# Designed miniproteins, single chains, continued (5), part 73

Each design is a single chain, and the fold is of that chain. pLDDT is the mean over its residues in the fold that is shown.

## One batch from the design tools (miniprotein)

Design m18526
Fold by ESMFold2-Fast:
Structure m18526 (fold): chain A 79 residues (1-79)
Amino acid sequence: SEEEAFAPVVAALEKLSGGKLAEMDDEALRAALTELLSDAQLRPAADYLGLSVAEVRTSEAAAERFVAALRAYIARLEA
C-alpha cells in the first residue's frame, strides 16, 4: 500500500529533520533521499512508484517524481 511504501521514508526524514519535515524544501528532501537515506528505507516507496533505488539516487526526474509522491502522501496524512 502507499502507507506501507512511504511511512518508513517519512519516519526517517522526521528523525533527520528533528521533527521539521514540513519545513524542508524540495532541494533538502532530494538531498536527504539521494545521500542520507539507506536503500532499505527507500526501496518500498521506489518499488511502489515503479522506480529502482539507483534511479532515485542518480536520475533528477526520478528524484523529483519521488519527492512529488512523498509530498502528496504527507498532504493526505495532514488532511
Scores: mean pLDDT 82

Design m18527
Fold by ESMFold2-Fast:
Structure m18527 (fold): chain A 92 residues (1-92)
Amino acid sequence: MSKEELIKELKKLIDELTKLVLENSDLFPLSRSIGLVLRLIGAELDIELNEDSIPKEQLERAIRGLRAAIAGLRAGDVDAFLRGFDEFYDAL
């Protein structure tokens, strides 16, 4: 994947995770705050498309973290979600 394709995939995964977090508000009392943080990260990725400051390897690691977080949330596993989200956040 090109760096532009990786950023687009990250934005798609952020949108998916945001929807899942908001739909699972019973698991996340702070779901609205988490949703806001995810939207802000998505907005910063729009800037990154022009700035080219984040290495490709970090974008790939962020994608793996988000995929793990989404899978954990779909399974109702909050601990798996948090581990995946932590990898995503640490990669950026």
Scores: mean pLDDT 76

Design m18528
Fold by ESMFold2-Fast:
Structure m18528 (fold): chain A 64 residues (1-64)
Amino acid sequence: NAEAAKAFLIAAARSPADLRRLVEATLAHLQAPEEVRAQVLAALDAGDFETAAELVARVIAEHE
């Protein structure tokens, strides 16, 4: 579901100040491995929404 994750990140990027915190809360709720959380946050901090979206989609798929 990379499209859904990408749409979510793009929508959240409308509030860049809160984007990182929102993603952190989502990954914590999904109990993503700490290494994966760090990679997603690093990609967001670098402005690489494509990589961040792919990683979030993988976490969602692996959780469910």
Scores: mean pLDDT 71

Design m18529
Fold by ESMFold2-Fast:
Structure m18529 (fold): chain A 73 residues (1-73)
Amino acid sequence: HMEELLKKIEEEDKKDYERLLAAGRVSPLEFAREATKLYSKYKTKYPGIGIKRVNEIEKKALEELQKQFEAEA
C-alpha cells in the first residue's frame, strides 16, 4: 500500500508539472494562473507537505521554462 501511495504522489506531481509547463509556454500570465490553482489545491488537499510539493513542482517548471526562453532568445 505505501509503495502504491508513493507512485500516485509521483504521478500526480509529474502531471501537474507538465500542466504548469504547458501553461507557461502559452504565457507568463497563464503560468501564474495555473501555479495559483496548484498551490491552493495542494495546500488544502495535503496539509503539512503540500506546500513543499508545490514549491518543488513550480521550481522545476520555472527552471525548464527559463532554459527554453534563453535558448530561443
Scores: mean pLDDT 77

Design m18530
Fold by ESMFold2-Fast:
Structure m18530 (fold): chain A 94 residues (1-94)
Amino acid sequence: MEEEEKEFDKAFSFLDKDGNGYITKEELRDFIRESGLAKRLGELLGLPVDENSTDEEIDALVDALIKKYDKDGNGKLTKEEFREFLKDLREHEV
């Protein structure tokens, strides 16, 4: 309906390469690295991570993010959980 929803659909489609309706830890990690969001997400989640962080630090960031938004406890993000994450990310900037 809004610009956010168009961007969400594109981001979700890009990350959900398997078409299974979930975003895995590996897909989320790749998204964070490619988008340069490590520092911003670290600030949002209270973790000391940035673009120079190690794979282990990025994995910890991904785990914290999934733990916060994964309401089903399955270790993946549904389309709805990913949408909530993107809204929080937008709200932090605006």
Scores: mean pLDDT 72

Design m18531
Fold by ESMFold2-Fast:
Structure m18531 (fold): chain A 75 residues (1-75)
Amino acid sequence: SEILKKEIEKALDPNNKELIDFIKKRYGVSEEQAKELHKKAIEEAKKRGVKTPIEFMDILNEIMEKEKEKLKAKE
C-alpha cells in the first residue's frame, strides 16, 4: 500500500517532529528522551526489516516497557 509505505518512511525519519511530539505526549517523556526513544525504535525497525507503521509502534512500545522495567528494578 502506498499509504503504508509513506507512513513507515515518515516513522523512520529521525527528524519527524510530529512523531517526536507524539512520543513525548504519549509516554510523558522529555523532548530529548522522545528523540532517543525514536532513534532506538528506528534502529530496531531497520534491524527487523519492519514495513508497516503498526510494527514500528509495537517496537516503540517494547522499548518503553523495557524502560519501565529498568525503573522498577531501581526501586
Scores: mean pLDDT 76

Design m18532
Fold by ESMFold2-Fast:
Structure m18532 (fold): chain A 93 residues (1-93)
Amino acid sequence: GNSHMVGSLPLDEATLELLYEQLKSMGIVYGASVEDLLDTMVTGTSKSKVDQHHLEFMVNMILRDVTGQPISKELREAVVAQLRAYLKSKGLL
């Protein structure tokens, strides 16, 4: 079958707020800003030279718990793009 199933709406505001709160909490633990964590999610590279493996594991756990779906690179990039747009609209970036 092959048409894209256009059934997944963008993440809702409640999900984006939950992700933002989780990233803030993680930033406190790792001494990183939300912006640094968003960059790490996209590039897979930590600016703070923190254990990249642990940071990526935590990010993947949060995304899986929030989205309820297997995390792909494409899904991760799409989520980060939505979250950046949302945070900029709120004046938080």
Scores: mean pLDDT 66

Design m18533
Fold by ESMFold2-Fast:
Structure m18533 (fold): chain A 89 residues (1-89)
Amino acid sequence: VDKEKLRKFIDEVTLGTHPLIKGRRVKLTPEQQRELRISLLDLSLDINNEEALYRAASLLLGLPFSARDDPRVQEMAELIRKELLELGV
């Protein structure tokens, strides 16, 4: 895993500047940003961590984790997984 590219990805996603979320007006609180960073780091250690994946996806959409079966959350989860796999996770 390229740790520098991974850090950049996590930073851009949590700050709302990554192309993955560009055009989505997602304003995360500092607490939500911390939760998202932790979830993305957990995924970088285990790409099969479904809880971390859907937590990150739900946070990025402003939805509760209980909405993990929502098609929008599932689509965002697949986009996150694809980006992490391209980084060599």
Scores: mean pLDDT 77

Design m18534
Fold by ESMFold2-Fast:
Order: structure tokens, then sequence, then C-alpha cells
Structure m18534 (fold): chain A 93 residues (1-93)
């Protein structure tokens, strides 16, 4: 069900938001971001091919770089939303 897949993506996004606000370890933040992106792909019926997995990992690398440079939780979340939107646009064309 699309509703069940959407609920999973929303729950993971909320966990990511809470982890960022609570300054969780970067490893936890990146894993939640990865699972959120995979859940979004499933909701949109986008197959998790090696090419899609590579694009997801590039997004995670950008977030890790921002975290290491001392970006705020809000800046990291904004960048995650931007990159997620760009990925969806690319994969639906």
Amino acid sequence: SIEEKRDEAVELYEKLYDALKNKAPIEEILELARETLKAVAKTLNIPLTPEVEEKIEKILEELEEMYKKGASPEEILEKFEELTSELIEELQE
C-alpha cells in the first residue's frame, strides 16, 4: 500500500529530525538518512538499483562533509531535503 510506504518514510524522517536535534552520532544520522531515502524510493516505486544506491551514498557523503565542517542540524536537514528533491526529480524523468 502507498499509505503504508508513506507512513514508513514519514516515521524515518521524524527519527532523522530528532537525531539531528539531539546531536546524535554521525553514524546514526547517516543510517537514518539512508533508510529515509530508501523508504522514499519505495513509496515512489523507484527500484533500488546500483545506480540509485550510488546516488544515495553521494547524498550521504555531502551530509557527512557538512557535519564535519560544523553545520547546524537545521542546515544539514535543509540540504538533505534539497538533495532528496533533486534525486526524485532526476529519477522520475
Scores: mean pLDDT 81

Design m18535
Fold by ESMFold2-Fast:
Structure m18535 (fold): chain A 97 residues (1-97)
Amino acid sequence: IDQIIQEELEKLGLPVLSKEQLEAINKYLESKGAPKGKDTLRILLAAYHMQQENLSVKEAADSFGLKESDVIAGLYYLQTSSKSLEELLKEALSALS
């Protein structure tokens, strides 16, 4: 688990998550129409980080080890979602309890 993912989750007020919890959250987010990939949460966190820190797509992609196209897909999902990323992650955690 990348330190950058844990740091972004902490900024959103979420607990430190196990590898199994992160994998389950990825599956939950994919089921809600988030961009498909082996690491959907990373894609959404990269897009969120880009918005909060006013970074370029390239800077966010490089920081999270993603393709620029993945960050763009994450941005589109967050912009068109009726729920904030914080709300989506809290729902994911509730669904796993």
Scores: mean pLDDT 78

Design m18536
Fold by ESMFold2-Fast:
Structure m18536 (fold): chain A 68 residues (1-68)
Amino acid sequence: AAENDALVAELAAIVGADEALLREAMRYNGMTSGEDIGRMARTVAEGFRARGAPEERVRRLEALAERA
């Protein structure tokens, strides 16, 4: 629980989203496991890289996905 809460908080911080809203949206879609959080982080990282986002942001998302 605490570990997954921390992962969602970190994901929200990296993407610039509201933590509470992101957690609520993920819960509504049944995305509550570390695996689900990791998959979301990886998908966002791929999208950010495709759009030319800063490599530092992409690396932070990939590192989060690897730890999830």
Scores: mean pLDDT 79

Design m18537
Fold by ESMFold2-Fast:
Structure m18537 (fold): chain A 86 residues (1-86)
Amino acid sequence: SKEKEKFIEGLKELIERLKAQLEATTDPVERKYLEDKIAFLEKLIELIENDSPELPLVLRTLRASAEVGDEFAKEVIELIEKAKKV
């Protein structure tokens, strides 16, 4: 689906931005947070590409996190909303 393709494209762009931030980061705690975010997004792409039965739960958890102010979760949810416009 074009929506699925656009969402994956957006996730890959976000991964590249986070990798650039990781390259510029020397603080061990901040590096670990960036590494965890990158790993999460890579796993999310895998779940989408494989039509995983785990995907609906992961997306519900992201929406719940975005609702309580998690900026990373908000950014991922915004990529879903942008993909729907295709």
Scores: mean pLDDT 87

Design m18538
Fold by ESMFold2-Fast:
Structure m18538 (fold): chain A 89 residues (1-89)
Amino acid sequence: EELKKKIQKLKDYLIKTAEVMRGLAEERLAEAEKKGYPKEVIDLLRQAVELFEKAVQAAKEGNIDTAKSLLDEAEKLYREAIKKINEYK
């Protein structure tokens, strides 16, 4: 019973984290498009959004390891996009 509760908390955490990060990536994407940032930045943010959406879906399906892998990859792409944005300031 305790193990099931811990797994459910982890699942809920992954879903919430991926949804929050997807929202942040979507907001950054909208800003990047409005400010006319390079296509490379826009493409990284679009890929991050897609992977965060896939992470949410994997977590909802109970594929915890897949959700973690997708979340990590999405965060990596998001961080790369933010780094490039800061270099253009």
Scores: mean pLDDT 85

Design m18539
Fold by ESMFold2-Fast:
Structure m18539 (fold): chain A 83 residues (1-83)
Amino acid sequence: ASEAELVADTGLAQAFIEEQVAKAKAAEAAGDAEAAAAHLEKARAVLAARRKEIEAQKASLSVEELVGRYLELIGLELILELP
């Protein structure tokens, strides 16, 4: 999926973040701290881009839709921050 597709869809963003976290863990297990850091950076970049997209759209979203979007972002942050 392209970065634009990842930014447009929380489900695609979640799948990408989970994949990058898994690759980071595999790189750490192999002793490659640089590769692990690079994968985590990619995951954080997608999370930040998705957050920016939601913020850009917040004026056009209902309160209910906006709350749902922020709850989705919290879920993505937990995937990145869990050991």
Scores: mean pLDDT 78

Design m18540
Fold by ESMFold2-Fast:
Structure m18540 (fold): chain A 68 residues (1-68)
Amino acid sequence: MLADEAAEVLRKAGHPQTADAVRKLLEKAVKNKDPEKLKRIAEFLRSQGLTEAADIVEKLAEEIEKEL
């Protein structure tokens, strides 16, 4: 699951607390089918320099948009 992949990337980057928080936010956004919330999470991750995790979250947002 892309949410788990994004969290794993954050843990490998040395941000385990951020990984846990982001995973919970991603899980909630996926359950609510809210691609705009996912895009905002990705933008936040980019602003923190976490580009690889941001790319994964953007891909997840695209997949949710296709389900709508």
Scores: mean pLDDT 81

Design m18541
Fold by ESMFold2-Fast:
Structure m18541 (fold): chain A 73 residues (1-73)
Amino acid sequence: MAERAERYLQDAEEALKNGDYETAARSVKVAFEDALAAGDRELMQRALQIAEELASKGYEEFKKLVDELRKAL
């Protein structure tokens, strides 16, 4: 579980760095679900950072994800 979240976070971070916001958005959503299920605070914080960046780029759906991640931490 946590290992899968870690992999999707790495994919999201790489996609975000490359300007592939669609791939970053998809990957961070999966990573968030897995991190939350695992109760891994570090992975949830990393997902929060990516979600905040995507929300700032106009992905309004990630504003809700940011709120949920902050509440879970």
Scores: mean pLDDT 77

Design m18542
Fold by ESMFold2-Fast:
Structure m18542 (fold): chain A 94 residues (1-94)
Amino acid sequence: VDEIVAEMKKIIEEANLSPAVKAALIAALEAGVAAELSVEAVLAAVRAALAAAGVTLPEEVVNALAGAALFAKQGDGKAAVIQTKRAVELAESQ
């Protein structure tokens, strides 16, 4: 999990996004990974972290971040990285 989360954070840090948005995405990802292993708990944690950061993102970005965190919690590094890249691409498209 720690190695998967480190790779996901690197993808976000290398994205063409403002420092504030990158920090918010990383905080949301960490909150999702720290949450209980359920879709509802992870999604709630991601939403709460983004709200605390003052960043508003489309639901598709929120869903991709929650998916990335869930896959990381399950040890599916490939799926976690794919969802992280999707979240970054969707955020960059704003």
Scores: mean pLDDT 83

Design m18543
Fold by ESMFold2-Fast:
Structure m18543 (fold): chain A 73 residues (1-73)
Amino acid sequence: GLEKALELGRDMGAVKIEVEGNRVILTFEVLNEMQAYRVVEAVKLKAKELGLEVVDYEIDLKNRTVTVTLDVG
């Protein structure tokens, strides 16, 4: 669970990776809303291949980031 989530974040180019209890929080830099949604979909596909679940995401266009939260049990 945890190691796979951390590796996913690194491999996909997350600029920040945080661990909070049973959650891994990945932050990605994005230029626009369309890129933010593409990042979320790419993380969801990769998470599914690894047996991980995306439980939440937040788009922050003011800070040009998207945050994706994985549950690692």
Scores: mean pLDDT 89

Design m18544
Fold by ESMFold2-Fast:
Structure m18544 (fold): chain A 72 residues (1-72)
Amino acid sequence: SDAKKKEEQEGLVEGFRFVLKQIGGDNTPRNLAILEGLEREVKRRYERGELTQEQYDELMKLIQEARRLMES
């Protein structure tokens, strides 16, 4: 159902946001690898129609901000 899809999508977004919060600005090789894997997974989920355009744009913006902070 649409309600179930929405709940699953919101759960995915919350999961991705939780991981981003955990890595924060801590520039370790492990956290860089996690961030790269997270970006790849977000793109894959979006390509499969499991994320809305708005959710994808929000997550990609957060990933880019995290990457920028870690590369500073």
Scores: mean pLDDT 81

Design m18545
Fold by ESMFold2-Fast:
Structure m18545 (fold): chain A 64 residues (1-64)
Amino acid sequence: NKKAIEEMEKLLKENEDLRKALESLGIKTAEEAVLKYGLDLVLRNPGLTDEQKEKIKEIYSKVK
């Protein structure tokens, strides 16, 4: 999970639109995204682009 948190932090820092989309769900940190919300719930946010969804899936796939 630490690797996923670090990659999510980089993604949120570089992609303001993604950060705002997750913030609309009440997710303010990469740690909250990884620990409180599963991949499916995060990907259900309508503010995410297809590229952002693919990047998130890559991050989560590396944890396993």
Scores: mean pLDDT 65

Design m18546
Fold by ESMFold2-Fast:
Parts: structure tokens; C-alpha cells; sequence
Structure m18546 (fold): chain A 67 residues (1-67)
């Protein structure tokens, strides 16, 4: 599923996959943006914990879209 793929990509530092699955989740949860924000915030925590600055920046941009 998109959530698990996003979290795996964030942990691995794969910015292209993070952007892809973040956009998928925003679209999937367009009628429930709080759910998208929750998942994107979890992925941001994972990226920061693993030192992936580029991924963290991509997730912050995605969070701004989900607001």
C-alpha cells in the first residue's frame, strides 16, 4: 500500500519514491486530508531520524499541499 511504500522510501532515503507516494496519499485522502497529514508527518519523522535531508524537504513540501 502507499503508506508502507512511503515509509520504506523515507527510511531508505529514496526521494523520488517519497515524492511519488506522498502525492498518491494526498490524492487518496483528498476528502480526509488529516489522514494524509498524519502519514506524511510519520514519514518526515522517519526521514529526519535517518538523516535524509532531501527526503525531509520533499515531505515538508508535500505537507504544505495537504494543508
Amino acid sequence: NAKQKLLDAAKAGNADEVEKYANTLIEQYKDDPEKAIEILTEALRVAVANGHTDVAKALISALKKAL
Scores: mean pLDDT 85

Design m18547
Fold by ESMFold2-Fast:
Structure m18547 (fold): chain A 77 residues (1-77)
Amino acid sequence: MSGQGLDLANQAAVALVDGDEERALEYARKAAELGLKSSSIDVLDALETVAKIAEDLGFTEVAEEIRKLVEEVKKKG
């Protein structure tokens, strides 16, 4: 259970380190969808970490998009 959502959040972080903003957002969106379906706080915490990594790397728009995904999951989960 839920390991796939955490794996996707981790892949989003790896994509950010590689500078691939588009792929990072794709993985983050998939992680958020799985987190919503499972109501997983671990996936939400992982996505918050990914957003912070994006911000620390200067990918401000990516960080904002991921934070929106986290808020949508919190609102609906």
Scores: mean pLDDT 79

Design m18548
Fold by ESMFold2-Fast:
Structure m18548 (fold): chain A 76 residues (1-76)
Amino acid sequence: SADRLAELEEEYKRVIAEIQALLAKIGELRKQIAETTDDVERQKLEGEIAKLEKEIDSLTQRAVALEREIRRLKAG
């Protein structure tokens, strides 16, 4: 239905926006790593980036699934 397609497209937009926000956070954390002289702080920042990368991986899988479903509904 048109309502279901609209719901999936809005969810897709939200997922993409969340991925973009997480990528921006990783960029800021990488800047902090470049400016940090403390090895303990660097390890903490690297650990935070690793967690964000795993979250992006999950969201990317969701985005791919949503895009396929949207294309399927548009083709029918």
Scores: mean pLDDT 89

Design m18549
Fold by ESMFold2-Fast:
Structure m18549 (fold): chain A 119 residues (1-119)
Amino acid sequence: SIPGQIEFLKEVVKEAEKKGLLEVKLEGDRVTITLNVNEKDLEAVKKGLEELRAQGLVEVEIEGNRFVVTPRLPREVLENPFGLMDYVAEVLRSHGASEELAEGVGAAIALGAAAKADE
């Protein structure tokens, strides 16, 4: 992972939490995301994460508004955390998620993926 990118991703997650959109817990490579959003945004995130699961990029467990995401990414993708954030955000936005929510979820997943990279 690139340390400067990781610090920026932490700031993106913190800003989304400050705006009351989500709460993130990182436990190794497992990312627990609890959403505090309307039904449209919740459904958009569900559909986007199911698409990413179908692509083999993540495992996801869904319990209402709580998502436990485990990135299953190839090593080369883990070396580009910003690219992963952008791709996840694009997928979520394609399903109708708001820009700030999509970026927050993307940053959280990118942080979890980076936790798998060599120190």
Scores: mean pLDDT 83

Design m18550
Fold by ESMFold2-Fast:
Parts: sequence; C-alpha cells; structure tokens
Structure m18550 (fold): chain A 85 residues (1-85)
Amino acid sequence: MKELLEERKKAAEAATKLAQEKYPNVTRITFGSLDGEEVRITIEVQGELGTATVRLVVSIKDGETFITIRAATADYEIENHKIED
C-alpha cells in the first residue's frame, strides 16, 4: 500500500539525518530498497586514512522504528537506536 512505502521512506530519511548528525564528513549516501521490511542505507565517511563505508539497517518492530549502524571502527557503531517520531 502507498502508506507503507511512505512510512518506510520517512524512516529512511530519519535514519539518514541521524547518521549525518553523528558522523562528520559524510561524503555520499546511497539508499537501498525501500520496499522491503528493512531499509538498507550505505554512507561513506571521509577519514584520515581515506573513505570508510558505514552500513545502516532500519527495522520496524511493533510499530517503532530502530536503526542499527555498522562501521569499520567501533567508534561509529550504534545498535538498535530508537527513532522517535
């Protein structure tokens, strides 16, 4: 339904905004599928040793939106962070 696609898009936008706020020097953001149960987003962050790739997974559980961020370094890891809206 159109409403489900809109909800997942808003969740992806909120997750992207959170990533931009938490990671300095974001150089690129790539959105994955918005049609699945999970939204997968890839961001590239410029570091001292070059560009690092960070993967984000947005999950919907019991009507609540959660984000998991996996990075090459532990300093960028966030697990099951609740997105409020």
Scores: mean pLDDT 58

Design m18551
Fold by ESMFold2-Fast:
Structure m18551 (fold): chain A 83 residues (1-83)
Amino acid sequence: MRELLLQGIERTLERIAAETSEATAEAARLGVQGQLALLAGKEEEAKRLAEKAEELEKTVSEEDIAKAQEIAEAVGDEVRAEA
């Protein structure tokens, strides 16, 4: 189900970019890449990606971050229904 997970991530990032901003989508992408790196045992890479995501999150509104989380939950539900 790797393809389904990657499609879900791609759909989430695309919707975040469309409904909030490209900066919010970039922060979300870095956060996801950081989690994937951590799961792969690449702790140093995960730390760098998390730091970059945190810096970008400082440049976006709290409302955009909340909207991005809402989009991620909605896409997660769609992916589970399609699985």
Scores: mean pLDDT 77

Design m18552
Fold by ESMFold2-Fast:
Structure m18552 (fold): chain A 62 residues (1-62)
Amino acid sequence: DVNEQIARAVRMALAGKVPEEVRDRIAQLAREGKYDEALKLAREHAPPEVAEAIETLVKDLK
């Protein structure tokens, strides 16, 4: 399941970079296939470098 793989990768990339509640929300959106919403939250809450890494993960695994 691509959505589950993306959600796992996103959760790992955000570990220690955002509060756990925010990480869980972003991972849940990715698991649901709501990538635009997940990327928006990542850009708002994570450092720019981490947000870009997540965007790349979504594009590579999608």
Scores: mean pLDDT 80

Design m18553
Fold by ESMFold2-Fast:
Structure m18553 (fold): chain A 75 residues (1-75)
Amino acid sequence: SNLRELAEILREEIERHAEDVDRLKAVVKGLATYALKRGIISPETYRQILAASVGASGAELKALAEDIIARIEEA
C-alpha cells in the first residue's frame, strides 16, 4: 500500500526531528489535518489532538503523530 510506504517515511522524519518541538508540532498538525480532510477523524478529535499538542514534550508529540499514522493506516 502507498499509505504504508508514506507512513514509514513519516516515522523516519519524526525520528530525525525528535529534538525540534516546533517541527514535531507542525508534523502533528499536518497529519491531523490530512486525517480530518479524509474523514478518518472527526472535527472534535482534530481539536482534541491540537489541544494535546500545546505544551507537549517531543516524546508526547511523537506519540500523537504515531497514533494519527496508525489511524490513517487502518482507514
Scores: mean pLDDT 80

Design m18554
Fold by ESMFold2-Fast:
Formats: sequence, structure tokens, C-alpha cells
Structure m18554 (fold): chain A 118 residues (1-118)
Amino acid sequence: MLKISEEALKNFQKIAKSVSQELLTKLKEVYERKVPASFSDTLPEKYQEEIKKFTEKIIDVLKTEPELSVFVEFLERKLKNQQFVGLGYLLLRLHELADDPEKLRERLPEILRDAATM
């Protein structure tokens, strides 16, 4: 099991809970309807800016965790290339697990890997 600090988990929970309900509703609709290819057409620029803002906060937390820092480069590359599908997935999954820190700790590496490969 990865050694993720309690501080990092609390920071991920805080970031996840700060994501707007409006964005979460849009992300859930996109993924449930299997329209990732149309993500740019269905998600207004204001939501892309919100995804960028919260992903930058997640990257800052990842930089403090030695076993998670490997994901920093992949997420920064997605931000630079405006590839929001995987980043939106990351925010949605973190929000779903925000009230279960034990499950969040267990599933975070898988969620980060999935987000990095989408």
C-alpha cells in the first residue's frame, strides 16, 4: 500500500469537495453518456478553467508525496495540451470518494493512472 500522508489525503478531500456541483453534474453526464470524444463540445470554457484550477491544486499536493510525484509530469502535460477528459475524470472520482478517506487512499493510484492515460 502506498504511503500517502494524512495531510495529503485531507488536502485531496478539501479540493474534491470544493469542485462546483454544476461542474460535477456536467462531468457525470458526459461520462455516463460515453461522450468523451465530444468533451470539448459539451463542456463550456468556464468549466475547463475550473478543471485546470483544481488540477493545479492536486498537482501541488502530489509534489509533496514521494510515491505520487511520478504523476505530476503526466497531469502537467495534460494541462499544457488542454486534454480535459482525464482531468475531469480525476475530479469526479475524487469527489465520489471524498467522504471515504480509506477508499480514497486505496484507489487514488488507480484513479491517477486512469486519468493520466485518458
Scores: mean pLDDT 79

Design m18555
Fold by ESMFold2-Fast:
Structure m18555 (fold): chain A 83 residues (1-83)
Amino acid sequence: SSQIQQLNQELIQLEAELGVLEIEKSVIKQTKKVIEKQKSVDPEESKKKLEELDKKLAEIDKRMQELRDRIAAVQAKIASLQA
């Protein structure tokens, strides 16, 4: 049905968005490791930067959870329409 096709298209888009956020999270985690290794050079600046990256990670985690919840809802709706 056209409804199931639209929901499958939404699912593909949501899964792609989740994948992008997973890559962004990995990059930030790697950046944190680099800063932690450099903490002896400028500990105050390193602390500030780590706190900013932690805030960004929290925002990404929240968005990822919202996307996972939406994916689950779309999957449940597809299943109900196929029943």
Scores: mean pLDDT 88

Design m18556
Fold by ESMFold2-Fast:
Structure m18556 (fold): chain A 90 residues (1-90)
Amino acid sequence: SSNNQQSFNYIQQSVDQSVTFVQNNNPSYTNQAQQSQNDIINNAGGSHQNGINTMNQFGDQMQSDPSTSTSGQQTNIMTQQAQDQVNSYL
């Protein structure tokens, strides 16, 4: 696989893990998490960095609300892991 495809695959895996965590811990947030997943994947298709930036914004948004702060923290951890993997292919 190309470096670009490997980077995209890591972003997909990272967002899937984050959305699964959100659905399990904040089930009322499921629709918003699914919309964010679509935005992240769509942006990642155009630019891997834009996908990562969108995922980070989603994590930050959840961290700003005490009811979803744990999901936001986990999303940001997974976003950092995706960033590290993408950077390894630059």
Scores: mean pLDDT 82

Design m18557
Fold by ESMFold2-Fast:
Structure m18557 (fold): chain A 102 residues (1-102)
Amino acid sequence: LTPEQLRALLAEAERVADEGEARVSTDIIARARKAAENGVDFSGFPQDLVDELIANAPATIAAAREALRALDERDTEAIRTALALQTSQLYVIAAVLRYKLK
């Protein structure tokens, strides 16, 4: 991915994660958001795992958007749980994208 594409993914991931956190809030989501805000050094992580997280970012964003839409139509525990999971994952993805964008 180009730096422009990484920046676009970061902006999208953060926007969708913020929308998710506004609808569902957990300690895990708050911690993931703080990590994204403060920055995380992923140089010590397996770089193939880091690259896989970035490659999966569009799918995670799409899943979170679908959960947000589903929640607007019908508020269920299952949809809230799915949205909370996707939201925390998107903040982790945002932290990874910020690390790649220096």
Scores: mean pLDDT 84

Design m18558
Fold by ESMFold2-Fast:
Structure m18558 (fold): chain A 63 residues (1-63)
Amino acid sequence: NEDAHRSGEAAARAGAAGDYAAAATGGKQFNLVGSTEEGRKAAEAGRAGDAEAAAKYGQLAHE
């Protein structure tokens, strides 16, 4: 899912910049699914700067 990958990259960039709010909301989908376990993991990976993990969990959270 390209959208999940793009959201994961955006979250990773925000996380690398130390912007936890932007990392947690790094895309419309991640903000909406942040209440799920996978969505939280995606935001956490974004804060850690791990774009691949953020994209993976973002895809799972999106269903």
Scores: mean pLDDT 56

Design m18559
Fold by ESMFold2-Fast:
Structure m18559 (fold): chain A 100 residues (1-100)
Amino acid sequence: SLVEQEKKKKEDLLQQAKEDLALAKKLINEATALASQAEATGSESLLDQAQANADKASDYVSLGLSNAAKVGNKELVDEALKLSREVREVTARLRAIRER
């Protein structure tokens, strides 16, 4: 039925949003770990890797937020906004390390 097709589309978008935000969270954690290693070692290569992971995390947050908003899932929208703030915090930290 059309109702079942629309329900499945929303469920697929919800699943995509969850997966994108989970990937963003993983990339933020990896960027944070790389930032800590770069700060300890002075490695610009590790800073570049951390920035690449932060940039990818930003893309996944954007995708997850878009899909969460399309299905009206407030909890996933709130999670995406939280992860967006965490990306900004990591990016600010990476900039501060480079300016040392």
Scores: mean pLDDT 91

Design m18560
Fold by ESMFold2-Fast:
Structure m18560 (fold): chain A 61 residues (1-61)
Amino acid sequence: MMSEEEIKILFALVEALRNKIPLREMAERAGLDPRKVEEFARRYPTREEQLRLLGEALAAR
């Protein structure tokens, strides 16, 4: 369903929201493209939506 990169982005977004870390800083820490992380944050702006998608992706493994 989701690529490894997409799962990493979702995990990074969840951690950024939890710890109040700026998305750009979190992307740099995780070695992810900041633009792609910001695009995902716009598409899935709530922590609940991000956790739901992450849970679905992890359950598929």
Scores: mean pLDDT 75

